Designed miniproteins, single chains. Designs and how they scored, part 82

Each design is a single chain, and the fold is of that chain. pLDDT is the mean over its residues in the fold that is shown.

## One batch from the design tools (miniprotein)

Design m3004
Fold by ESMFold2-Fast:
Parts: sequence; C-alpha cells; structure tokens
Structure m3004 (fold): chain A 88 residues (1-88)
Amino acid sequence: MPTREQLEAMIETAEMVLRRLWEDRSPEALRLKGEAYLAIGLAYFLLGDYEKAVEYYEKAVRLLREADPDSEALRLAEENLAKAREAL
C-alpha cells in the first residue's frame, strides 16, 4: 500500500507538471495536465479526502475530454470520478 509520504510526493510531482505547462494549451499539454490532475485525484482518494478527489477528477475529465475524447485516460478519470462520488 502506498504510504502517506508517497501519496504527498505524487501530488507534489503532479503539481510540478501543472506549473511547467501552465501557459501551454497544446493538445499534448492538455493531456499531460489532465493526467496530472488524475494523479492528484487518485492520491486524495487514497488519503480518504473524497471531496478533493472529486474536485481534481472533475478537472482531469475536463482537460482530457478537450485533449482526446476517445482516450483511455479520460475513461479512467470518469470511472474514478464515479467511485469518488459514491464514497461521499
């Protein structure tokens, strides 16, 4: 099982990706930002913070849908969002 320190490190790494790509609106950057939000959402879900997990999964779904509506990452984000909402 991931430790709290590992989950916090995942959030920090994902936030670094978001900062580096802040002004980049290319489809590739939107996908990477969406995947970063998905990672943050997953970390909060595993920490038991379901409200934050929902918030970040919703951000992931928005960006991944804009980048590629047929992507595996979008499908995973939507599935994880549904699970987080059920946990509320």
Scores: mean pLDDT 86

Design m3005
Fold by ESMFold2-Fast:
Formats: structure tokens, C-alpha cells, sequence
Structure m3005 (fold): chain A 58 residues (1-58)
């Protein structure tokens, strides 16, 4: 995928994780928004982001 699109997707994912950590969005909302970014991320990056969501859920 294009580097610019990948970086934008990563920045969006980081922003969503920040909102989740602050309790501004639910885990379900975070997962839904991250799912929309799947095609812009590598499988490795996608898995790492989901692992981070699971960590924040615990």
C-alpha cells in the first residue's frame, strides 16, 4: 500500500487508541473504526493494534 495512506491509517489508529484509553469511545467503537482501516494496514500492524485494544480492555 502507499506509504502516505499507511501513515495516515496508523495516525488514525493511534488517535482511536488514545480516545479509548481516555474512555471517550467504547471498545466496540474502537474495533469498528480500526476494521475500516484494515485494507490500509499490514496484517502485522493490524494485529498489533488489536492487541493494544485488548490490553486497554483488560
Amino acid sequence: MEEQKRQAAIATAEYLLQLLEEGKISVEEAREEIEKLRDLLTDEEYEAIYARIDELEA
Scores: mean pLDDT 78

Design m3006
Fold by ESMFold2-Fast:
Structure m3006 (fold): chain A 78 residues (1-78)
Amino acid sequence: SAEEEKLREKELAMQAMELAKIQAELEALSDDEKAREEARKKLKELSEKAKEKAKSMTDEELKKVIEELRRLALELAA
């Protein structure tokens, strides 16, 4: 239904905001220029995947993308 589609789009927008926040955290986390560049590349790839499949992605799939970004941030901190 149209209502279900609007709710899904709203959740996708909120998750896109979370991805942008994670990007800022990744840039703040790493002082290594190479690690920062790798993080930016991976972040762009994951963000493009989420955007490209926005209409077909489930909430669970988007949460997995966000979790993978957080994992990447932790790896850069190690």
Scores: mean pLDDT 61

Design m3007
Fold by ESMFold2-Fast:
Structure m3007 (fold): chain A 60 residues (1-60)
Amino acid sequence: KRREIIAEVLGVPVSSVTDDSNFFRLGGDYGKAIRLRKALEKEFNEKISLNDLLNNPLVK
């Protein structure tokens, strides 16, 4: 589910979202980062900082 949400927001195949994938390396920008953060917060009730989303692997 998490990888699917990331793939949808970034417009990439789910197979492109790996354990070590970084948001910017997948072609993300600030607008997509905001959308992804909101989607993940809604789905998983997680609080995610924008900095963590941009600088850390998307899947842990």
Scores: mean pLDDT 70

Design m3008
Fold by ESMFold2-Fast:
Structure m3008 (fold): chain A 91 residues (1-91)
Amino acid sequence: HHMSEEEFERELLLALGAIAYHLGSPKAVEYFEKAIELDPTNAEAYLLLGRAYLKLGDYEKAVEWFQKALEIDPDNEEARKLLEEARKKLE
């Protein structure tokens, strides 16, 4: 299968988001949000967005996005672990 333009854009956004995330840039949030808009069923994009908010110190939003990741992929142990971590930051 040749990659669709939408699939290519999604992969590019996830890659740019990951780079921005490692650099501590708030642009990571924008890239991951756009990736979710292109594919709202991609649990990994929700997980990455939650991680970006966690790294930026927005713990309330991190909790929300980890919960959404778990709605799509309930067996995601990384999302459950990160959700607990984010909740602890709010205590």
Scores: mean pLDDT 85

Design m3009
Fold by ESMFold2-Fast:
Structure m3009 (fold): chain A 75 residues (1-75)
Amino acid sequence: MYLLTDEEFREFLKLIAEEVYKLTGNKEIADEIRKAAELPDPVEAINRISEILLKHLTPEQRREVVERAREKFKA
């Protein structure tokens, strides 16, 4: 696995928000993830996004979202 910079990691988190919107059609959930991605502390950003995903998505939906975000980020 490649080590991500803070900027690259923030971009990845924003891609997760985009994929959540595409999968669910729920802009409010996607906007919450986008806001969490902008938190000053990257660790806090990760933790809040994980909580949002765990609360609103099934395990299968979370896997799909992360996989698609990862695929787009690597392209």
Scores: mean pLDDT 79

Design m3010
Fold by ESMFold2-Fast:
Structure m3010 (fold): chain A 70 residues (1-70)
Amino acid sequence: MKEELLAEAKAAFAAGDAEAFLRAATALLEAELAEAVARGELSEEEAAELLALGRAQLEAWAARIAAEAA
């Protein structure tokens, strides 16, 4: 499952598809954080904070991909 999302994110990045990259990378981050919470490695509050920070980073990367494709 996560391998599929990672492959999709990599393919989108290579193709310059900022939207597809952001969708796949965000889904992968959400899945990894949910698994860490399930394992007791993170609280739900910590996961939410890390998701917000990670999403901001991914949005910055997606914006750069879009700028390079323009």
Scores: mean pLDDT 81

Design m3011
Fold by ESMFold2-Fast:
Structure m3011 (fold): chain A 88 residues (1-88)
Amino acid sequence: MAEELVEEAKRLIEEAEELVEEAERALEEGDFETARKLVEEALRLADEAQELLDKAEGIPAEERRELVARIVGVKLRAIAVEIEIELK
């Protein structure tokens, strides 16, 4: 069911958001290896969540927009962490 795909996507988004927060903390502490690994995991989960949302039909447009915005937010934050690592 589409609702089950959406619930799975939400779980993946929440996990990715947590990983990106941990990566940002690791970056501030100078643990660049941990930060890189955490953002790579967050990006994989964000991509999986996006695939699930693409397969989910009949979900309200407002809910889809909210979830897509959260996925984009995770990806932008992960890219920012990667850029900061390369600049150090």
Scores: mean pLDDT 86

Design m3012
Fold by ESMFold2-Fast:
Structure m3012 (fold): chain A 59 residues (1-59)
Amino acid sequence: MADKVVAEFEEALARLAASGPDPDTEAAQRLLKIVRELVPTIDADDAASLLEQIRKALE
């Protein structure tokens, strides 16, 4: 049901990894792992909130 939000989540995470500079490399990877595990288990509403939070972080 929330596959759309999950897809956007993964896209945002992928962007973070692609753009991730030297200092934030490890922190970014840890964040990716955490949200990736939570996304499939949480509701779409929570996923949307996390998605925006991550999108803001990478931008």
Scores: mean pLDDT 61

Design m3013
Fold by ESMFold2-Fast:
Structure m3013 (fold): chain A 70 residues (1-70)
Amino acid sequence: LTPEAVEALRRAAEAAKNGDKESMFQALGRALTAAQDDEEAVRAIVKAAHYLANGDFEKAAQLLEELLAR
């Protein structure tokens, strides 16, 4: 992960803790752009966005945390 992608993912995780869907989607969009050359990261970000769309903040945050732990 690039430093830019890591920062965006951390912002997304923080927004998830606050229940801020708008900030989380914005941060996920930035993370997707920054990580576009990392197929594993792209898949994880898309899956996190899917969980977020379904209102599952906990699963979304967990995926982002796992991605950050790589």
Scores: mean pLDDT 80

Design m3014
Fold by ESMFold2-Fast:
Structure m3014 (fold): chain A 63 residues (1-63)
Amino acid sequence: LTEGQRLLARLLVRYAGLSEETAREVVRLAQAGDIEGAAKIIQEKAGLSEETARAIAEAIRAA
């Protein structure tokens, strides 16, 4: 993982309440281009809107 992706995974654990395993899965899906899959997990686990979850997933992919 890039340094940016590791940072984003830690932020998801600390501020969004995701487990380390779930945050790692989100990063993996985003890297694979499955933005919808990554966003769905963020939305369901963190309680964020679909738009915010998608933006986070795209930021992970870009990192």
Scores: mean pLDDT 81

Design m3017
Fold by ESMFold2-Fast:
Structure m3017 (fold): chain A 70 residues (1-70)
Amino acid sequence: MELEEKEKLIEEAAELSKKNEEARKKILEILKTLLAEAKEAYERGDFEAVEEKVEEALKKLKEIIEEYSK
């Protein structure tokens, strides 16, 4: 996923979070999980795993945005 796509996805997630309380809770849970898992990988020096966790979180954010945009 390109940087421009990532930025747009984050903006869409933020806008959705303002309009939908359930979506906001799910998005915050994804971000909290990402932060915890990425931090553990980063502290171990596994930078490839950090990138994988970021990509997984972005994919989950996209799925939630698509689900609530219907």
Scores: mean pLDDT 79

Design m3018
Fold by ESMFold2-Fast:
Structure m3018 (fold): chain A 95 residues (1-95)
Amino acid sequence: MSPEEFAREVALALVQMLLGIAKASNAPPELLEILEETVDRLQAAVAAGASPEELADILEEGARRLRELEPVAGEEAREAAELLEKVAENLREAA
């Protein structure tokens, strides 16, 4: 597996894990919607052979939406945004 393919699969797996944890912790519906849309976009992009930079853009958009939700969803939105931002940074370093 190429380093880029590995980075894409790891990014998708980490966001799917975060969504699973959020669902298990009964996170606010608005938070779940943003994470589900982010996972769906990442899955479609990975299937299309998107670059690590394209995946990073998707993650950064998701993180921005989560940051906007922080005043109402609190720490859960902040922690989710921070994870998406770190995964995006790692993808850009892999590119």
Scores: mean pLDDT 83

Design m3019
Fold by ESMFold2-Fast:
Structure m3019 (fold): chain A 60 residues (1-60)
Amino acid sequence: DDQYERLLKVIDQYLTLDLPEELKAKLKEMRKNIEERKISVEEAQEGLAEITLEQVRRLR
């Protein structure tokens, strides 16, 4: 729960950014999977890291 709550908070913060719709859709899908416990914390962190790296590159 605590780790999932932290991930949801991070995703929610990312969704406040002006992100490409593709990345927003990916984040929303991941958020839903976390809420439904369909993915592990590790899998969610890995997916979030991939999105984060792409987002950082696009913002620069």
Scores: mean pLDDT 76

Design m3020
Fold by ESMFold2-Fast:
Structure m3020 (fold): chain A 65 residues (1-65)
Amino acid sequence: MELIEQARKAFDEGRYEEAVELARQALEKDPLNPEAHRVLAEIYRKLGREDEFLAAQRLAEAASA
């Protein structure tokens, strides 16, 4: 199972710490993966971590260009 798919599943199940870790592992393999940055942005938004959310959203935008 792909790391991003695992991160999405963990997020959907409410396992936010595991979802962050899985998304970070995906970024270790591909730092410019826009999907990994988008998943992190969704997690941080859900957790109310505004600064981390904004940073992840900006990185997803940059990686998608």
Scores: mean pLDDT 79

Design m3021
Fold by ESMFold2-Fast:
Structure m3021 (fold): chain A 59 residues (1-59)
Amino acid sequence: SAEELLEQAQELRKKAEEYREQAKKALAQGDVLSAQILDGMAALLEGVAAWLEKKAEEL
């Protein structure tokens, strides 16, 4: 259902926010590589969430 896809998208966005916070912490400690990887993971989850949101509109 559309509602289920939107719920999944919200969970992915929440996980992306967790990765963004971890990236900020890594960057503050000078771990630029870990920060970039975590930001990349967040961006991927945000992309999947956007795709699920668009798919929900098509139902």
Scores: mean pLDDT 89

Design m3022
Fold by ESMFold2-Fast:
Structure m3022 (fold): chain A 53 residues (1-53)
Amino acid sequence: SMEQDLKDIEEAKKRLEKEREAVEKTLSGPARDYYLRRIDEELKAIEEAKKKL
């Protein structure tokens, strides 16, 4: 159902936001920038998927 799909998307988003916080607190320099960019790209894809539901 659309409700279940939205729930699954929201849970994935929360997991990625948690990873983003961990990266911000534990990494520095180019490695941090690389991981943050990748996570931000995934979060953007999730928001776009959510808008299409």
Scores: mean pLDDT 83

Design m3023
Fold by ESMFold2-Fast:
Structure m3023 (fold): chain A 62 residues (1-62)
Amino acid sequence: MDEEKAEGLVDVVRATLEENPDLSEEQKEEIVKNARKTLLKETSKEAAEKALKKIEEAVKEA
């Protein structure tokens, strides 16, 4: 359940990055920061850490 919720957030972040290819480094950092806060509040620490790694990877590739 927590893992599914975390994966959902990863998908939202990926979609946001794909729809906004012109995002600055500062805007990408803000997206990661917001995702981190949401994950830590709404999911387990383990699920949040796994999702954050995927989000950071997606930001790097974008």
Scores: mean pLDDT 78

Design m3024
Fold by ESMFold2-Fast:
Structure m3024 (fold): chain A 86 residues (1-86)
Amino acid sequence: DVSPEEFIDGLIGAVEAEMKANGEPLPKDRREAIQLLAERFKKAEAYSVLFSLARALEEIGRIDWLPEEVRRFYEERLREMEERQS
């Protein structure tokens, strides 16, 4: 199993590789990289990976790095999952 840190670093590495190949300016820090990832996943409607990114960030205490809209999406998904269990 991949740790939260390894998962986040893998996603950042993948997006930076794509940006570099496209001649785009790279994010200046991890927080900016996370914000760009969240916007890209939201635009692509990649909701399951977006949820996994939010969960990983919460586990490392960095959920505040996500845009408010994405945090709200994550909170709603958690609520739905809790309601299905009991």
Scores: mean pLDDT 81

Design m3025
Fold by ESMFold2-Fast:
Structure m3025 (fold): chain A 89 residues (1-89)
Amino acid sequence: MEAEELLKRAEELAEEAKRLAEEAVEALKAGDIERARKLLEEASRKVQELARIGEEAAKISKEAYLKILELEIEATMYILRAAVELAVS
């Protein structure tokens, strides 16, 4: 189903964004501020793509849209936490 394909893509993007945000925190712990910034920019791009997929899903299935919205919120929270760590470093 079209909604299932969008959900699978969204899950992959959300996991990638969270992983990149966690890698950014590890880069900060290592003192590599430039690498952390680049990783967060990449994670942010993944979340932007995730939001676009959510908009597509909203036209097909409310259930898929809500699940993608939850994934977007979770990934965004990981990025925000990492961005706060960067700001106070």
Scores: mean pLDDT 86

Design m3026
Fold by ESMFold2-Fast:
Structure m3026 (fold): chain A 56 residues (1-56)
Amino acid sequence: AISPEQVRKMAELLGVSQATVTRYINGERTPTAEQITIIAQNEKELGIKVSEIFKL
């Protein structure tokens, strides 16, 4: 599971709403390749692994 703080940080990092990040996590919307790259480059800062969160 992902924390609300992690959702907020990802939303700020990607320049999208927290609702959009939640849709990405739920598989309702696919992140762009650019957004996936940004998350992957910031895994340590966000405290996540992109492969664990987005089921890529």
Scores: mean pLDDT 77

Design m3027
Fold by ESMFold2-Fast:
Structure m3027 (fold): chain A 55 residues (1-55)
Amino acid sequence: SLEEKKKKLQEEINKVFDEYQERAAREAQSPEEALRIGAEATDKMNELKEKIEKT
């Protein structure tokens, strides 16, 4: 089940990335806002990557 847990975390990373792309396209009013949305997504993806490494 360790491999299944890692797969689920990878799916969560993919979802965060997809949500980031949609938010940047629809909500970003400026390049600065797009960068902020990207930074938030990067932080979430890094947290999930750390969970994969610990499992």
Scores: mean pLDDT 78

Design m3028
Fold by ESMFold2-Fast:
Structure m3028 (fold): chain A 87 residues (1-87)
Amino acid sequence: NMGKLVEELEKTMVDPLERLNAIYGTNVKSIEEAEELAKEHPDSPGVFEDLGLLYIKENKYDKAKEYFQKALELDPNNELSRKLLEA
């Protein structure tokens, strides 16, 4: 059901790669590059949230949950990551 929540969010959200690029002023085009960006910003819950969403698009739900958990560890009030982990 996590994929269903992501589909609902994608109706109201910018693409996760586009959001990362807008926030950090980068031209990230792949999940590997997004993971490198996360290493540069290890205290940013938003970068891990977007990595989770990118892994859901690849149907890698276990990886997605790992990144949502990391986002929630950095920001316990992150409603999006909490909802996606509960699905």
Scores: mean pLDDT 74

Design m3029
Fold by ESMFold2-Fast:
Structure m3029 (fold): chain A 61 residues (1-61)
Amino acid sequence: MEELKELVKKMLESKEAAVEMRKKMEEDPELLIELRKVYAEMYNDEVLKEQIERLEKREKE
């Protein structure tokens, strides 16, 4: 979790980190879901939290 928080913070501060992250998300969809969760928690984004929950339900159900 700490590494994911630091990665999210770097993405917001650096365009290069954001590009690298997008590439990793294409290779690992699970990583995308985890990073969106961390982002939503850090910024209290209720709409994003709901979108993440919907995606997780689709994968598990």
Scores: mean pLDDT 65

Design m3030
Fold by ESMFold2-Fast:
Structure m3030 (fold): chain A 61 residues (1-61)
Amino acid sequence: STEALIDALVAAYRAALEDPGLSEEERRAIADRILAWARTTLDPAAVAELEARLAELEAAA
């Protein structure tokens, strides 16, 4: 389902934020790649939900 896919992408980004071996630039590149893929594959509402959830993780970090 789209929800399960969004959950998986959010979990992947959370793992990237928790990785001390990654630079800020590398974490930004991971977020950009996730969103680029989502924008070509998911409907606009699902992309907006994903963007909001990734932004919440960034605000908490």
Scores: mean pLDDT 83

Design m3031
Fold by ESMFold2-Fast:
Structure m3031 (fold): chain A 80 residues (1-80)
Amino acid sequence: SMLDEALQRMDEMLQMEDLEEFRKQISAMLEELKSRLSRDEFEAIAREMMMHIVAHGEDEEKIQIALTEIDRALREMRAE
């Protein structure tokens, strides 16, 4: 499923040491998901991603970066 793929990719990115590269990869994944999903589907997946990062993230700075990027993507989708 697309959700399972997104969560797996996020777990892989959480192992990255470079915070700027992490931010870029999260942003790129979110743009890909926005292009492939409807607004409602994206919102559902984004919510699951936010819950997953809070529950499984160990690095507060990475958690904050991911939450900020997801929230930004959600606002952009709603502003369309």
Scores: mean pLDDT 82

Design m3032
Fold by ESMFold2-Fast:
Order: C-alpha cells, then sequence, then structure tokens
Structure m3032 (fold): chain A 103 residues (1-103)
C-alpha cells in the first residue's frame, strides 16, 4: 500500500528531524489527496531523499532525474543543485515539503 509506506516514511522523518506537528498534518492530508501512482512516486522520492541526505550520490542523481521530469524547465544538474541547496541550507523537512508541494 503506497499510502501506508509514505505515511511510515513521514513518521520516521518527523521523529528523526523534529518535523512540527502542523507541517506533518499538512503532509498527511497532501498524501491522502494524491492518486495511488503519485503516492508510489512520492515514496520513491522520499526514500531517495533520505539516502541522498546520508551522502549517497547515486540516490541524489536518481532523485534529480525524477525532479527534472516533474519540472521540465529544470535540467538534471539544476535539480541536483536545488536538492543539495535545500538539504544543506534549509534541511530535510524543507526538501520533503518541496517534493510534496508539486505532487
Amino acid sequence: DPLEEALKLLEEIKKKYNMPQSIYDYAIEKLKNLSEEEQREVVEMLRLLLQAEKGDEEALERLAEMVARREPELTVEQAKELIRVLLEERGLVSAVMYILSDS
């Protein structure tokens, strides 16, 4: 169940990265309003984001390809830089919210 997988990932992120309750509740409502296909895509993107935050360059590349596909005005290299800037300057919670905002 992609919704259950996405909810589990969000709960892990909330616990580890101190996501505020109001932001978490908003993210849950966003996920519930997505199609099953979009929920599967969010699960993959969240898993790749968690790996990229740990320094996995292959996960960063794959996530950047998915972001560039969603945002066709971005190149893969521009998507990589955007993800790096979000993770380094704003943190993981902000990167999660970016993924959910355009889903």
Scores: mean pLDDT 85

Design m3033
Fold by ESMFold2-Fast:
Structure m3033 (fold): chain A 67 residues (1-67)
Amino acid sequence: MEYAKKAEEAAKKAEEAAKKGDGETARQYSMLAQNYAVRAAALGDEEGAKKAAEYAKKAGEWSKIAE
C-alpha cells in the first residue's frame, strides 16, 4: 500500500513541522496526506485509502497545533 505509507510519512513530517512552530509546512504535509488518501481510493485500494485517511486526519490535527 504505497499511498498509505506515503500518507504516514507526510503525517510524521506534519508533526515535526508543528513541533517546530512551522504551521505552513505542517499544513502542506496535511494536504499531501489527504491527496494520498484520494489516490489510494482511486486505485481501488480500499484498505490503503482508509489507512491513508486516518493518517491525513492525524496530519490535520498536527497542523492545528503549530505554535
Scores: mean pLDDT 78

Design m3034
Fold by ESMFold2-Fast:
Structure m3034 (fold): chain A 83 residues (1-83)
Amino acid sequence: MKKIEVKVLAETKDSYTVLARVTLEDGTEAVGIGSGPTLEEAVKRAIENAERLAQALKEAGKKSIYDADKVGDIDARAVLMAA
């Protein structure tokens, strides 16, 4: 089953920065970072970034976000950390 985990990385008066880790049903995993003026917006953006990367990795036959760096289209802010 698809699994989503979120972690708040930073909180300021004006913004939240959140890390989301998404694991697809086939075991493909990816992380994304999102920021926004509210926690809900930051979480939504982080999850959307993580899901987009997880789908791209799945289509490429990869199981780790680390391999996504090879496509050259991944912004460092959308990639936080993965094995």
Scores: mean pLDDT 68

Design m3035
Fold by ESMFold2-Fast:
Structure m3035 (fold): chain A 58 residues (1-58)
Amino acid sequence: SYLERVKTALELIDQGKSIQEISTKTGLSPFEIGILSNLKQTLGLSNEELIKMLEEGL
């Protein structure tokens, strides 16, 4: 599902993978990956909190 792909992308961001590699592995756009990376850095949210936010709708 979409949330499973997001969870994988967040884990790959934590591993320092490139945006292109994460996009290839997850099927998410580079833009979406950029947003997720920025939210982690700016808001200090855990992967679980980000997934919950996406489940509830922004």
Scores: mean pLDDT 79

Design m3036
Fold by ESMFold2-Fast:
Structure m3036 (fold): chain A 87 residues (1-87)
Amino acid sequence: MQEELNKEIRKLQDELNDRYNKASDEQKPAIDLASLALSYLNSGRYDSALRYAERAIRKGRELGDKELVELAERVKELAEKGKQLQS
C-alpha cells in the first residue's frame, strides 16, 4: 500500500516537472500550486494538500489547461484517500 502511494506521487512529480519545463509564464504559478499540493501530500499534510490542489484546479480552469486540472484533481483524490486512512 505505502509503496503504491509513493510510486503514484513520484509519477505525479515527474509529470509536474515536465509540464513546468514546457510551461508559459502564465501557467507556471498554477503548476507551482499543484507541486505544493503534492509536497504536502508526500509529507502527510492532507488538509494543506487539498487546499493547494483546489487552488491549482481553479487556476488551471481559468487558463483553460485541462491537463493541469486533471493532474491537480489526481493530487486532490490522493489527499482525500490519505485523510480517510488517518480517520
Scores: mean pLDDT 81

Design m3037
Fold by ESMFold2-Fast:
Structure m3037 (fold): chain A 70 residues (1-70)
Amino acid sequence: GDADVEEAKRLFAEAKKLIEEGRKLINSGDKENIIKGIGLVLRGIGLAIEASLLAEKAGDKELAEEAFSL
């Protein structure tokens, strides 16, 4: 329903933030920051998959495809 679409959008936004922050840490070049950055990217991918599945169940194919593309 509409509530599921809104939840999917919020999960997608959080996924995008985690992936962006993770990429910044990886690009810093420090070993510890690279490891932390990889962890954030993996967490973000997990949330993007969750958002995509929730959007698909809600019937929002556009949002599901957008979340999956992260």
Scores: mean pLDDT 83

Design m3038
Fold by ESMFold2-Fast:
Order: structure tokens, then C-alpha cells, then sequence
Structure m3038 (fold): chain A 65 residues (1-65)
């Protein structure tokens, strides 16, 4: 995904509810660090608020400005 790279700090644009055990639920405004770019649609991230890790759809995230 050209918008994100490993090590980026990004913010959830809206709430996301995990759909399976590999995914991470996020609340709007939560800051996460990108751990891995799986593909253009999916990132593995770590919440900077909770420390939990998981997969999230990239469309729910934006770069911190």
C-alpha cells in the first residue's frame, strides 16, 4: 500500500470491529504503529493505546499529519 509502510504511526478514521481472531478492533482516533504491510487492503498493526496487535483493513486508517 503506497500510503503506508512499516514503522508508520497512523490513526483509525472510524471504529472497526474485529471479524475474526487475527484482526484487531480499533476505536476512532486510536493511534497504531504499522508492523507489516500484508497487501494494499490489509495491515498488521499494534495499538499504541492498548499494546494489542492484529490485522486491520487499511481503509480504516489514515496517516497522522
Amino acid sequence: NPLFKVGDEVVAEEDYDARNADELSLKKGEKVKVLEVIDEATLKVKSLTTGREGLVPARYLRRAS
Scores: mean pLDDT 80

Design m3039
Fold by ESMFold2-Fast:
Structure m3039 (fold): chain A 61 residues (1-61)
Amino acid sequence: SMKQEAQDLRQKALELQGQAVYLRRLGDENPEKRDELNKQADELEEQGKELKKKADELEKS
C-alpha cells in the first residue's frame, strides 16, 4: 500500500540522518578526514530529504 511505502521511505530517511550524524562525529575524531566525511554526510542528508519528499507525495495520492 502507498501508506506502507511512505512509512518505509520515512524509516530509511531516519536511518540516513543517523548515518550522517555518525560520519560527522567521525570527522571530529579524525580531522584529516573531516572534509571527506562531511561531504558524505551532506550527500546522505540530501538523499534522506528526497526520500521524505517522495513519502509526502505518496501520502497525497
Scores: mean pLDDT 87

Design m3040
Fold by ESMFold2-Fast:
Structure m3040 (fold): chain A 78 residues (1-78)
Amino acid sequence: LLSIYNRRIRKMRRNGKSRQEINDWIRKLAKDMNISVGELYRMLRNPSKLSKEQQAKLVELLDGGERGRRLAEEILKS
């Protein structure tokens, strides 16, 4: 999860997103998960503490698109 998160941040920086825009996205991601930003970082570092459904949802939100959906399906099948 942390690697997918870092990849998304790098992509946003390459696309010219400001630090504020990236922070706004992080806050939105936490809201979409119905958790705090601190809890989001905890989940990213310790995904084994999450249910498979929570891991799948987080991966889909982090990566987005078809790749995120495929990764979410793999987690649910594991």
Scores: mean pLDDT 76

Design m3041
Fold by ESMFold2-Fast:
Structure m3041 (fold): chain A 72 residues (1-72)
Amino acid sequence: MLDKESLVEQSKKLAEAAVKHIERVRKRAAERGTSIHPEADRVEELAKKALEAYKEGKYDEAIKLADEIVRL
């Protein structure tokens, strides 16, 4: 049980970090008038879904989505 709580917390932190990273990438691209790599949209989608799953108590789904981000 404790190990699962640790994984859930780590998944939340990873997803939050990914969202913040993509927000910074988008802001810089907008300021410079450049396009963003297509993978950025996928990472942002997975990170937001992981945070939503965490908020809804779907911890197994949140962990799975965070793992998918790491595999990209």
Scores: mean pLDDT 75

